Designed miniproteins, single chains, continued (3). Designs and how they scored, part 60

Each design is a single chain, and the fold is of that chain. pLDDT is the mean over its residues in the fold that is shown.

## One batch from the design tools (miniprotein)

Design m10058
Fold by ESMFold2-Fast:
Structure m10058 (fold): chain A 74 residues (1-74)
Amino acid sequence: SRMDELVRRAHEESLKGVKNASKIKDPEKRQEFLKQLQKALDEFGAALNAGDVKKAEESVKKIEEIAKKAEKEA
């Protein structure tokens, strides 16, 4: 299902985001990215619990964007 695909993507992209953030040498920037990731994951969890595919897709995109930005800072 679409939601199963989004769960897999959220998992994969959040792992990338954590890995990328962990490589950021500036502790303030690292914490900022980790907080942004946690917020996006919380939003994803809420969408998943509500069965809101549209909101879940938006949250996955946020997780992907945070992971990419963290990679550039590493």
Scores: mean pLDDT 87

Design m10059
Fold by ESMFold2-Fast:
Order: C-alpha cells, then structure tokens, then sequence
Structure m10059 (fold): chain A 68 residues (1-68)
C-alpha cells in the first residue's frame, strides 16, 4: 500500500526527532533520509512528494538541533 504524503511526512518527522534526541549526527540523519527516500520510491510515491517529505524532515531536524 502506498503511504499518503501526510503519513510519510509525519513518520519522517518522528524518525528525525528520535534520532536528534538520541544524539545522531547530520550524516546519520542524511543516511536515514536517503534510505527512506529509496523505500518511498519503491512503494510508488512520486519523486516530487519524496523531495517535499525529505525537505520537511531535514528542516525539522535543523530546528530541533537549534533548540538543544
């Protein structure tokens, strides 16, 4: 089943939140988002939506790091 853009965005935001709180590096977060992008592409999510999801998750991770 193809996840909705909203479901995928919420999941990506939650994953980066967990990683930032666990002390993950930017490289580790980038690796997770690269993996997630491949999984979403394999599930049939359009490339435009994948780019938006990854951008949202990266922006969220940056905001969380600024708060620490």
Amino acid sequence: MVPSKEEATAGAVELVTIMVNAGASEAQIDALLAWLARELAAAGVPEEDIRAIVATARAHAARLRAQQ
Scores: mean pLDDT 82

Design m10060
Fold by ESMFold2-Fast:
Structure m10060 (fold): chain A 116 residues (1-116)
Amino acid sequence: MSSEIKELQDKAKKLSQQLQAQLAELAAAKAAGSADIPQLQIQSLQLAIDLLNTKAKLAEKQGKLKVAELYKKAADILQQALDYLQQGDFKKASELVTESVGEVIRAVGEEVDEEL
């Protein structure tokens, strides 16, 4: 119950909202055939990495070490996806994004089922 926990919760909420807005812009850019698509994809992955690292820090401050580890692993996988995206390997980047989502689902499951 520190001010740090509240600050991390507020940061995670703000980053989540920014990521949703950025994903909407990316969807619109794809529909329009925009030249900005690669830059918007990079920005979306950077926001997602920041969000997952923020959630990992929040979980760590709450003593949820396994949840923190899973969010950090998801962030590291997204960093690899960003590296592949920058190399033009869009298929591998997409596969890694899917793998990262799997780790996020595991983190959420661990957080919900900690009392079960």
Scores: mean pLDDT 82

Design m10061
Fold by ESMFold2-Fast:
Structure m10061 (fold): chain A 69 residues (1-69)
Amino acid sequence: ATQEEVERARRELEEEQRETDRAARRAREALRTDPSKTREEVLEEASESVELIGEAVEYISLEKELRRQ
């Protein structure tokens, strides 16, 4: 892996983390004010969390590859 690839993956992870945190806060607010929409809000939050995990795995993989060089 290259330093540029690691930096790109880190930025993508940081952006995804920020979006996930924002979505999580909105989902929690929706659950408090309208429980009838709980299922759909939870599914949206789960989708964002899966994407964040994918970005984290790629960043960790590239970082380890770069350090092994």
Scores: mean pLDDT 67

Design m10062
Fold by ESMFold2-Fast:
Structure m10062 (fold): chain A 92 residues (1-92)
Amino acid sequence: SFKANIEKFQELVQKLTDLAQKVRDYANQLKVDEAKKALEQMKKTAEQLKKHLKENPTPLSEEEKQQLIKQAEGAIEKGEELIEEAEKKLEK
């Protein structure tokens, strides 16, 4: 249903936000394995969000969809950087 599609969209956006915070928290604690697992879940959730936005009716414009995708991809890149910094600290 349309309502279920909106609820799923909101769930995926919230999940990405929560996972981005987990990556940051785990990286700051030098818990690299946990940070990597959270990052992999972010990547999977971003893919699910992209698929959901393409296959299901939403009130978002194409431009708004592209901005959300860019934000998710940017958060993933930042997560990768934080994990690399944590790994370098552990190898010292």
Scores: mean pLDDT 84

Design m10063
Fold by ESMFold2-Fast:
Structure m10063 (fold): chain A 118 residues (1-118)
Amino acid sequence: IVELAKKDPKKAAEYIEQLYKEGKTDEAFRLLARVGDADPEAFREVLKNLSPEAKYAILTELLERSYGGTVAVALHLVGPEAISTLTPEQKKKLLELIKERGMEKYVPPAVYKVLENT
């Protein structure tokens, strides 16, 4: 997946989208995390090519199943631009989940502002 993301981020995004459509959101999340660990630039290019629905599902998985430190690192890599592509309803639900889990302190300020400004 890392090699594919570096060479063809659109194809890598299509593969991750397929996993999401098959209900394998946990697997999609793990593969995307591996890309982020290896190459932050390739990670951002893959995110650009993911649907808002897939991004929303993967971010929900992150917020539900990860410790605060992992959330902080992942949301820093995701960045405010990727979050801005989500629908107002998706942003609202993510913000509600963040507050419900007491994770506000782990969210980068720039990302948090985009989630609030719908």
Scores: mean pLDDT 77

Design m10064
Fold by ESMFold2-Fast:
Structure m10064 (fold): chain A 116 residues (1-116)
Amino acid sequence: MSDEEKLLAFARTLAEIALEYARERPEVLPEVEELLKEGERGIYAVGAAGALLLAVENPEMRGIAIGAVAAAYLFSEEAARRGAELAKRALGSEEGQRLVDEILELGLEHARRLLE
């Protein structure tokens, strides 16, 4: 399996977690379903959202979320940013939104370092 296939498989697993969360949030579920129809871009975006949601609930998962955001950014900056926006909508809390922005920034910095 190529590295690209491995990253996409990881993103798909995280996207399944995000979809499960969205099923309890009717305000975000249509956006998640629509993003998943956009192909790989949507999978990376939803996967990043799932990882961010996990990291907000479990601080020890922060490294995984940084990696997921970085993977999404390497595919498309728009995918990483859309994932963060989706996570913020799903959380709804000011503290949760702040943590998402913090992890997003770290993930983008990590991705930029990898592109150097």
Scores: mean pLDDT 81

Design m10065
Fold by ESMFold2-Fast:
Structure m10065 (fold): chain A 96 residues (1-96)
Amino acid sequence: ARDAEIRERLLREVREIDPETFARYQAMVAASRAGQEIPLREALEVAIRYGEAMVRALERLAEEYRESDPEVAKLFEEMRRKLLEEIRELEELLKE
């Protein structure tokens, strides 16, 4: 599916932008799926950092695709906008 291809490209860019946060996020997702206990505050902090790296990846990809595939560029811009809203929600949750 087109969404799977776009997701794979996005994950690759996130890894390039912030490889430490990418590895930490993947490790926490794997640990959670394996039933391991993860401190909520630590999980939120990693999710926020991962989201910040993803915002940067989406900005880069939107610019890269702007001329060659403007519809895909608009998709990345929309994803970036929604992700910024989600990051704000996670930051508010972290304050509590």
Scores: mean pLDDT 82

Design m10066
Fold by ESMFold2-Fast:
Structure m10066 (fold): chain A 83 residues (1-83)
Amino acid sequence: SLDEFIEKIYKILSEIIGEEKAKKIVKEAKERVEELAKKNGIEVTPGLLTNQVYGEVLKEAGLEKANEIEEKLNKLLKEFEAA
């Protein structure tokens, strides 16, 4: 489910950048994607969430952490789409 996908994103982020930043980024990314989806008449997808999360991590934690997280998010996205 999408909720299980979001929980797995949170776990990946919390291990790399800490729980407080992970909570903030997941919340902001979810709110931003929900707003964009509503404005454009589309559904919230795992791909939209992972792209938004990457952008928020890049701003808050820098390029090295963003790239590390992106690799794990891409693996998670492939596993979710295969299920």
Scores: mean pLDDT 84

Design m10067
Fold by ESMFold2-Fast:
Structure m10067 (fold): chain A 57 residues (1-57)
Amino acid sequence: DSSLIAAAQAIVDQIKDPELRAEAQEALDVLQKTTDVTKQVGAMLRLIGLLLEEELS
């Protein structure tokens, strides 16, 4: 789903910390490579968690 990838990319772009951004990029790469819904959900939850870590730092 191209809209899911776009949403994930927007989350990556919002993360300013380079370490958290690198982890978010890894989650985005999982979303781009997998058609497994469970893995897609896991990657999105990881991205949301990393965005929250950015805001709390």
Scores: mean pLDDT 80

Design m10068
Fold by ESMFold2-Fast:
Structure m10068 (fold): chain A 85 residues (1-85)
Amino acid sequence: LAEEYAKKVREVFEEAAKTVHEAVAEGLKDGAEKIEELIKKGKWDDAIELLEAGLRSAKEAGDKKTAEALEKALEIVKEGKKELK
């Protein structure tokens, strides 16, 4: 379960990275790795908090592409948490 959701998050960030500048793509890759590690450690709430903080920051910066990727990743992580019930 955790592996499946970590993969889905990675795919979202990889697709977003194809559409942004190289420096932003590196940041998205680092963020995806951190989210994957939190999910694999069972820290789903920490992953959600990190994604929500990133989403807020992206929206404040007007970075629509990053905000869209973070919204998709957040939805995936929230779905994974529900599956653990």
Scores: mean pLDDT 76

Design m10069
Fold by ESMFold2-Fast:
Structure m10069 (fold): chain A 95 residues (1-95)
Amino acid sequence: MKVLSPGERAELETEIFDTLSPEEQQRVGQLQFDHDTAPTPKEHYLKELELYNFLIEEARKRGDQESLEKAERLYDTIVEEMKRRFPDVEIPERL
C-alpha cells in the first residue's frame, strides 16, 4: 500500500486547516498541543489519529468530500506507520 510521504502529509494537513472555522481551529490547536507534548512515540501517533478523526468528523458534518478524502488518507497513512512500528497497538476506529 502506498502511504503519503511526510511532505505530502504536511501539504494535505495545510489544505484542510485552511478550510476550518475559528471554532474548529481552536480544537485543532488543542489536539496539536496534545500531539506535540506526547511523552512517547506511540502516544504521539495516537494523538495524531485523534486530530485526524476530528478533521474527518468535521468534514462529514459540512459535506466537504474533498477535505474528508484528504483527512481519511492522513488517518490511513498514520495507521500503516503505527502497524509497522507497533504491531500490537490497539488503533482507534476511524470515524
Scores: mean pLDDT 79

Design m10070
Fold by ESMFold2-Fast:
Structure m10070 (fold): chain A 62 residues (1-62)
Amino acid sequence: AALRVVARVRGATAPLEPREVAAPDLSPAELAELGGRAVQAVLAENAAVEAITDVEFEVLPA
């Protein structure tokens, strides 16, 4: 499995480039922790972008 993290900017019609993180054979609790860390990583990488309005993650098949 993999996680995809997507951030959106106020007034943009498309999200910022998605970030994908490999997630092999993790439990639901481990997937949630990895998803939380991936969201934090995207926020940190985009700290200079003041207009981020939405950050979410989704689980992708392996």
Scores: mean pLDDT 64

Design m10071
Fold by ESMFold2-Fast:
Structure m10071 (fold): chain A 97 residues (1-97)
Amino acid sequence: MYTEEQIDEEVAVALVLIASAVTRIAIKNISPEKRDEETERIKQEAINILNDLKKVVKNPEFQKLIDEAITEIKNAKSAEEVAEILDRLADRMDSLL
């Protein structure tokens, strides 16, 4: 693995927490009429961010936790659940530091 393709594990945790915070901000701007459409958009953005993060994270346990979070996000029924999954992922990753 290339060193230049890696990020610090603490930075990886911070990025997941930022993704959760951005998701919560997006939720506050959703009208009830557009909730389903915006939920699918938020899910896809979160999955894209996690897939990109997985490419630069060397730690195999972090990669496993990210894969589990992607699966949970795919099955999430609300944008709020996506934010909760991201918060849980960050907590689990932080516990390995």
Scores: mean pLDDT 81

Design m10072
Fold by ESMFold2-Fast:
Structure m10072 (fold): chain A 99 residues (1-99)
Amino acid sequence: MTEEQKEAVRFSALGILAASAVFQAESNPEEAAEDLEQIAEMVRENKVTPLMMEVIAKAFRAMGMEEYAEKLEELRRNKAPEEEVARVLEEAAEELRRR
C-alpha cells in the first residue's frame, strides 16, 4: 500500500470515528468516549496531519467540548508531540463518560 493510500485510509477512519462520536455524544456518551479513545490510539501511531487535528477540534466543538478543541488547536500551533494530542482525546473521553 502506498503512503498516500495509507493516509487516505487513516483520514477516512478518523472521520468515521469523529462523526460517530459527535452523533452519539448526547444519547450514548460511553460509545462516543470509545470513539475518542480509538482516535487517541491512531494519533499515537505518529501519522497525524494538521487536517486530522482540525477534524478532531471540529468534532469537539460539535460535542460542546470547546475547551478540548482550544487545547488541541494550541497543541497543533505549537507542533506538540502526538502523545500530548492523544492525552487531550483521552481526557475528553473521560469527561464524556462522567456525563
Scores: mean pLDDT 80

Design m10073
Fold by ESMFold2-Fast:
Structure m10073 (fold): chain A 74 residues (1-74)
Amino acid sequence: SAVDLLRQVLKDPEIKRLLQDLLDGRAAFPGIGRRVEKRLRELLKDRFSQEQIDQILNLIRFDPDLARQILQES
């Protein structure tokens, strides 16, 4: 599931920091900023398929409250 994938990627402290910065509103734009999305895709591409990365990014984009809860639990 997208939730399980997000929990797995949050074990990486660099990814956790990037996601925290997005969710805390330090990103200048609504939803996921294009520059941060590009960086997240670059970091995840070696460990996850394109479909799995899209599931993670869509969860963050469309359910940011759930993503924040998962981040705080990690």
Scores: mean pLDDT 75

Design m10074
Fold by ESMFold2-Fast:
Structure m10074 (fold): chain A 87 residues (1-87)
Amino acid sequence: SEMEKLRKEAEKKAAEHIVISLLILYRNDAETTAEINALREKYKENPQALVDKLIELLRKKGDEETAKNLETTYQGLFNVYLERLKG
């Protein structure tokens, strides 16, 4: 359906927004930015799995603050992008 297409597009846009935000946050950490980019490529067609793997990466790096808020931020961005795509 058209609504399912809009939802998938909103999920992809929300996940890309998360990726860009994390790349900015970790701009001076070459190892972490390389790992973020690797996850972005591997899970580009699965936005929820991408977000889940980014949360795992952040926890592994000791960034519990960003990790605990990432799912809520993703859901909020999904809602914003979905409403914008609906008109």
Scores: mean pLDDT 89

Design m10075
Fold by ESMFold2-Fast:
Structure m10075 (fold): chain A 71 residues (1-71)
Amino acid sequence: SRALYLAAYHDMLEGLLSLGVDEEKAEEIARAFAEAVVKHPEESGELSREVFELVKEGKYEEALEYAKSKV
């Protein structure tokens, strides 16, 4: 669903930017997250929680790879 993708993308992007993540990296993570949510909508809450946990620990590359692993 395009609507689900856009909602997940914008929610994640805004959250990452509010945590001080660089715009380019935030967009990259948000895109991978949105693709993962579209593929696994039933896991959207868990996917979001894990991405934010890794980001809060400064593990941006691990957050990106985690999201990509779910696409």
Scores: mean pLDDT 88

Design m10076
Fold by ESMFold2-Fast:
Formats: structure tokens, C-alpha cells, sequence
Structure m10076 (fold): chain A 67 residues (1-67)
């Protein structure tokens, strides 16, 4: 549903923000660049209403946060 898609988008944005903050605090320029790239991928998936694309971004962010 539209409501479910909006909730998924909010989750992706929160996780991307967490990744950006963590990378910045650790002075990890490669992870900062990755967070920016994933944000662009998220925006593209959001515009396309591609729930699978948004979920893929979330999964990648979670993997980076666990590393």
C-alpha cells in the first residue's frame, strides 16, 4: 500500500542518516561516499515507487552498519 511504502521509505532514510553519521564520526571517506551513493539509489527507487529497490537499499545500509 501507499502507507506501507511511505513507512519503508522512512525506515530507509533513518538508516541512511545513521550510516552517514557513523561514517563521518569515524572519518571514513569511502563509507561517506557509499552513503551518498545509496541515498541517490533510494531517491531513484522512491520516485519509481519501487519497493524492492527501497528494500535493497535498506539491506545494504544494514550490512554496512553491522561492519
Amino acid sequence: SREEFQALGAEALDKLTELQLKASKENDSKRVALAQKLTVEFERARRAKDAAGVRAVIARVEAELAA
Scores: mean pLDDT 87

Design m10077
Fold by ESMFold2-Fast:
Structure m10077 (fold): chain A 63 residues (1-63)
Amino acid sequence: KETLGGLKLQALQELGEFAKGLDRSNPAIQEALEKAERAIRAARSREELEAALTDGKKVLAGL
């Protein structure tokens, strides 16, 4: 059973997996991760959650 809270946990796990290949000592990557995590936690709908995860990955991929 998927609740919004459950989907947020899955999104945070997916973001964490995506970030495993990144240099976590880089302050820009740290800031981008924090912003993505905050956006995911603040999401009030599935659409907002998907947008937050997608935008977070896009920013991190550009670093």
Scores: mean pLDDT 80

Design m10078
Fold by ESMFold2-Fast:
Structure m10078 (fold): chain A 110 residues (1-110)
Amino acid sequence: MREEIRELHKKGLELYKKGDYLGALDKFYEALELAVENKDLESLEEMYENVPEELKPMVRLAIIAVEQRLKAEEEGELEGEMHEAMATMALYMMKLEYEKLKKEYEEKKK
């Protein structure tokens, strides 16, 4: 795991344990975005193992996005374009999962 991703993930876990679910979610999402940007599948797999169960779908979508981008790099032409389209869809679904969790945590805090 890259040090920057590790520190964001660690901070997210600390905030989650303290009951700051919104702060935790933001740190986890930042770590996921950075891992996806760097195609760091190893960091994403480590995050998946260590995040709370309710956050695993968001991490899984990040893993799918990176896996599809790596496949796009192996494939040329149409197959590569299809894998990049699937990666883009997974990232969009990851953002939707983040927004859903954020609203749920905001409702619990109020």
Scores: mean pLDDT 83

Design m10079
Fold by ESMFold2-Fast:
Structure m10079 (fold): chain A 73 residues (1-73)
Amino acid sequence: MEKELEEEIILSLVRIVLGVLVATGEMSRETADKALELLEKQEPEVQLEVSLKLARYEGKITLEDVEKIIEEA
């Protein structure tokens, strides 16, 4: 139960971060949709690290930027 709750919280954080980035114009909707698909396939620890890095990213975020951040996590 604990691990499932942590995974749900982390995935909710991912969705919130991506939603904010689309709302601010830092990320396109298409990139956010693809980023979510990529992040859903990752371990929760990677999802959290990538989400925090994306939230602190300044400027336009491309899918290539997301892929690089995932690879470095």
Scores: mean pLDDT 81

Design m10080
Fold by ESMFold2-Fast:
Order: structure tokens, then C-alpha cells, then sequence
Structure m10080 (fold): chain A 81 residues (1-81)
């Protein structure tokens, strides 16, 4: 269901925030901003009765999660030197 997909994205987002916090306060703050944007999109998706709009919002949430994951992955690689 859309709720299961959104919950999965939120869980992934919580994970990237936690990973960011182990790198630096700056990375954590960047991940927090992505997480807050995902929360906003989730709330909009849950309030939408339009399936097309809801799908676009879910797609935007997935895009933000993927950006956050890529940023935290890159930061972790830089810290492994």
C-alpha cells in the first residue's frame, strides 16, 4: 500500500539521519532537513484524495531519500581515509 511505501521511506530517512549524526553535526543537520521535507510530503500525500498527485508526492519522497542516502554514503567514504 502507499502507506507501507511511505513508512519504508520514513524508516530509511531515520536511518540516514542517524548515520549523518555519526559523521558530523553539519551532515546531521543536512539529513534532518531532508527528513523534514519528506515528512511534509508524506502529510500532503496522506491528505490527498487524488491518486496522481499522491503518486507524485511519493515519488518526490523517494527522490529526497535517495539524495540523502547518496550524500551520507559519500560523506562516510570521505571519513574512511
Amino acid sequence: SDDDVMDSIIQDSDSIVQRGSTISDQIRQQMDQIRQNIDRLRDQARRSSDPTRRQRLVDQMQGLRDIGRSQVDNAERQQSS
Scores: mean pLDDT 86

Design m10081
Fold by ESMFold2-Fast:
Structure m10081 (fold): chain A 78 residues (1-78)
Amino acid sequence: DIEERIKKLLEEMKKLVENSGTEENYAKIARLSVEIRKLIEELEKTNPELAQKYREEVDKISKEVKDKIDKLNAERAA
């Protein structure tokens, strides 16, 4: 089931974001994001409304990662 695969990968991605701080974890988050977006594209063919919901969730997680990186850079600049 594509939906269950998306949910599992989203859970893994969110857990990595909470524990992010290493280049390895950021690389894993990036790979998971690509994989999830591919699965969302397949899901969109059968359920576009649900695909949009998961796309928004991935975008929120991606923003959280960017905000964490920006915060670390700001702290180093101060």
Scores: mean pLDDT 77

Design m10082
Fold by ESMFold2-Fast:
Structure m10082 (fold): chain A 55 residues (1-55)
Amino acid sequence: SREEEAKRIVRERLSKVREFVEGQPGPLTAEDAEKLRELASSTSPATRFLTQLDE
């Protein structure tokens, strides 16, 4: 249950961030894109993702 909830929150946040980034008409830093990719690619425990994303 906890893991499922955390996973959902992370997914929802990632989706929102992605939409925001994609919606932005300005040029984004490559670092930002890489960081997002790393987070999505890394199948780490939800608790870890939450800490990193919430930071």
Scores: mean pLDDT 59

Design m10083
Fold by ESMFold2-Fast:
Structure m10083 (fold): chain A 96 residues (1-96)
Amino acid sequence: SFSDGRPMYVAVVRLKPVSEEEAEEIRKQFEELSKEAGAVATVFSREPSGHLVLVAFAETRETMEDLIARIKEKFGELVISSFVAPMTAADAQALL
């Protein structure tokens, strides 16, 4: 949980602009990859520009690094930026 005093980790990946139909396919694949990697929650956002923002949360940095590696393998040509960071309870609340 986000308020139990344990560190959480967030992974954020930004993708190049895609069509709405491609975005829906990417969302489904992202949800599947996140589940396989062991993420506890995900957020998918599409900006008006068509850029996608993929956000995932997990209890370990290793889980988030594995997820980013899987995303880069699947969508590498679309990946603009990616990072993993530790979260505070306040950061988690702001993102969810």
Scores: mean pLDDT 80

Design m10084
Fold by ESMFold2-Fast:
Structure m10084 (fold): chain A 62 residues (1-62)
Amino acid sequence: IDEKDVLVALGEIAAVIGNVKATKRVAEQLKEMGYTDDLKRLLELAKERGHEEVAKVIEEIL
């Protein structure tokens, strides 16, 4: 199991649930590691689920 895959999975769960704090921590880690494409996918997922606060936090980190 790749560390990146675990972080992406946790971020997807947090974004689907609408957990702003958990999503922010995962998004910050993904950005520090250079996984911006995965972070953009997380942003789209948050928008699709209607979690505006989660989407805003991801946009601020991008």
Scores: mean pLDDT 81

Design m10085
Fold by ESMFold2-Fast:
Structure m10085 (fold): chain A 94 residues (1-94)
Amino acid sequence: SDVERLIELLERGIELLSSLLKEPVELSEEQRAHAEGLAELTRRVIESGDPELIERLLEMLEEELALAPSIEDQRERAFLLETYRRILEVLRSL
């Protein structure tokens, strides 16, 4: 299923970003709230059952993960890691 593909991509992204973080990065409350908002938006896309939106979400995530090794900002890496973890929790709760 597309949800299983998304879970696999998120798990790979979490592993990659975790390996690239050299030191702990503290996210602001606003950054954590933004990550939660993205996870909630992802849940709504999946629950909508719209195949075009789900396919576009998968394409965007695959492209973002391909670019992840080029991200030099440790705060951006930490934000993506938090976002992917929250999205993964939401998908596993469905």
Scores: mean pLDDT 81

Design m10086
Fold by ESMFold2-Fast:
Structure m10086 (fold): chain A 94 residues (1-94)
Amino acid sequence: SAFDDVEKVAQEAFETLEPGESFEVTTANGNVITASVFEVDGVKVTIARDEKTGYVVVLVSGPLDPDGVRRVQRAATLAAKGASNEEVIRAGEA
């Protein structure tokens, strides 16, 4: 399903990419999914977005404090609105 595709791409990005990196995948169903990786206080964060639906998946490597949660929520909101990978990463790192 489209949701399963986004979750799969998020997991692949989480395993493969370093903080500051991003990639884009076109699935067999024609869905374009972008994934961005950043780090918050030693916690690796991956945000993946389906361009067709705006559906966002967030993966974190560990617990975040309230400030870390706020940064991730801001980054996820920007991703859902179609912001660039660079904008998403910058929001998470700020």
Scores: mean pLDDT 84

Design m10087
Fold by ESMFold2-Fast:
Structure m10087 (fold): chain A 85 residues (1-85)
Amino acid sequence: MIHEEAKKAIEEGKKEIDKLDASEEAKEALYKGLEALGKAVEKGDVDVAQEASIHILKAIDAAKKGDDKGAVEGGKKAVEEGEKA
């Protein structure tokens, strides 16, 4: 169910972001992306929530690979997509 998966993704994402060797800017963008995903889920817009989820997962993967710019851009994109809800 999307609500359970989104909640788990937000909780695990925050813990994962805290463990990342990434800039404060990248971590802030990732946190904002997770918050936007949470709001899209709250509004019940499944398509918007799925889109935001895809972008935040890509951003976290970029951060894990040391791509700080990719993490910032992906986090901002997750916010942009989530705000469409």
Scores: mean pLDDT 76

Design m10088
Fold by ESMFold2-Fast:
Structure m10088 (fold): chain A 85 residues (1-85)
Amino acid sequence: SIKDAVIEVLTRKIEELKDSHPNLAKRLEEMKEEISTVPESQILDVIDKTMEEIHKTGSDEEVQLADEVYKDVLDAMLEARKKQG
């Protein structure tokens, strides 16, 4: 499913960022938990809300890394949609 694809990407990115950017990794982990509880139609709303908070409170480096995670999540959603239709 699209939700499973998003959760897998976020899990990998959180593990990659835990040592170097623990605050960013924690925010991504909280976003992942919320995504697991919402309908698939609301996944982008959860992501957008988290990205807005990172852009407001994060460093330039954290913002850049978050934007890279966002791109990887969107790519995973696109690939998952191709498998559904």
Scores: mean pLDDT 84

Design m10089
Fold by ESMFold2-Fast:
Structure m10089 (fold): chain A 71 residues (1-71)
Amino acid sequence: SVEEKLKELEKLMDEMRQVQELIARGEIDPAEGDKRMSELIARIRELAKQLEAEGHGEEVKEILRSHGLTP
């Protein structure tokens, strides 16, 4: 369960990076990109909150920092 949530968090962070790259390259409509980013950020925040509540806040912080996000 926890391992699956941490893996899903990493996957969502990678997907967010891919969407940012598509926006930067002009390969996606800006409105579509913004929508996908908002959806990914919401899922990341909810998953991080669940993991922190389960006592895995340090692992969450490390994953967020490795992707350049504020914990």
Scores: mean pLDDT 80

Design m10090
Fold by ESMFold2-Fast:
Structure m10090 (fold): chain A 100 residues (1-100)
Amino acid sequence: ALSPEQRRELRSLLQEAIRGLEEIKELIEKGDLETAKEGAERLRVGMSAALRAHGLDAEADRFEALLTEVIEAIEKGDKERAIELLEEAIRMLEEVIASV
């Protein structure tokens, strides 16, 4: 369903999202939970919308669910759980990149 140009744009967006998830992980490791939460909220909204715009509704739903759990873990101060969920989200996006 995606054109070669749409695949390149999506791949670029996915790579940027992975970088964003890695930055959120670093913020959590440094104890900057407020900035990490704000980053996760922005990335959840932006990347879910981007995935849906490219017809990847199932992937958008899964990403949104994972980032919602990340936000909840951050709010509870559960850094270990937040990092585990972020790593799962990174793996998910890497799988999407490999498929497009």
Scores: mean pLDDT 89

Design m10091
Fold by ESMFold2-Fast:
Structure m10091 (fold): chain A 100 residues (1-100)
Amino acid sequence: MLSEEELLERLREILREIGASEKSIEEVTKLFREALKKMSEEMRKKVQEFLEKMEKLSTEDKERAMIYLISAFSLASQGKLEEAEKVIEGLMELIEKLEK
């Protein structure tokens, strides 16, 4: 399993690929760092798997998936872990359907 900093670096690479500004990358990675601190080890593993699936998507689909991932991390940062997990699971199901 990747460390917190390795997960954040993979996230930064995806954000740069979709054309996010350095300021936006910094703000989003700060949100993700706060969210990761509140997540269980199992949920962090799901986030890693989701990021690995995102890396295989088109730039357009990466941008759409990132909007939902930011929403999930926002929910997690607020302590709404069950809602955040459901968003991540729903996104993984959508990505799997798109890969077929």
Scores: mean pLDDT 78

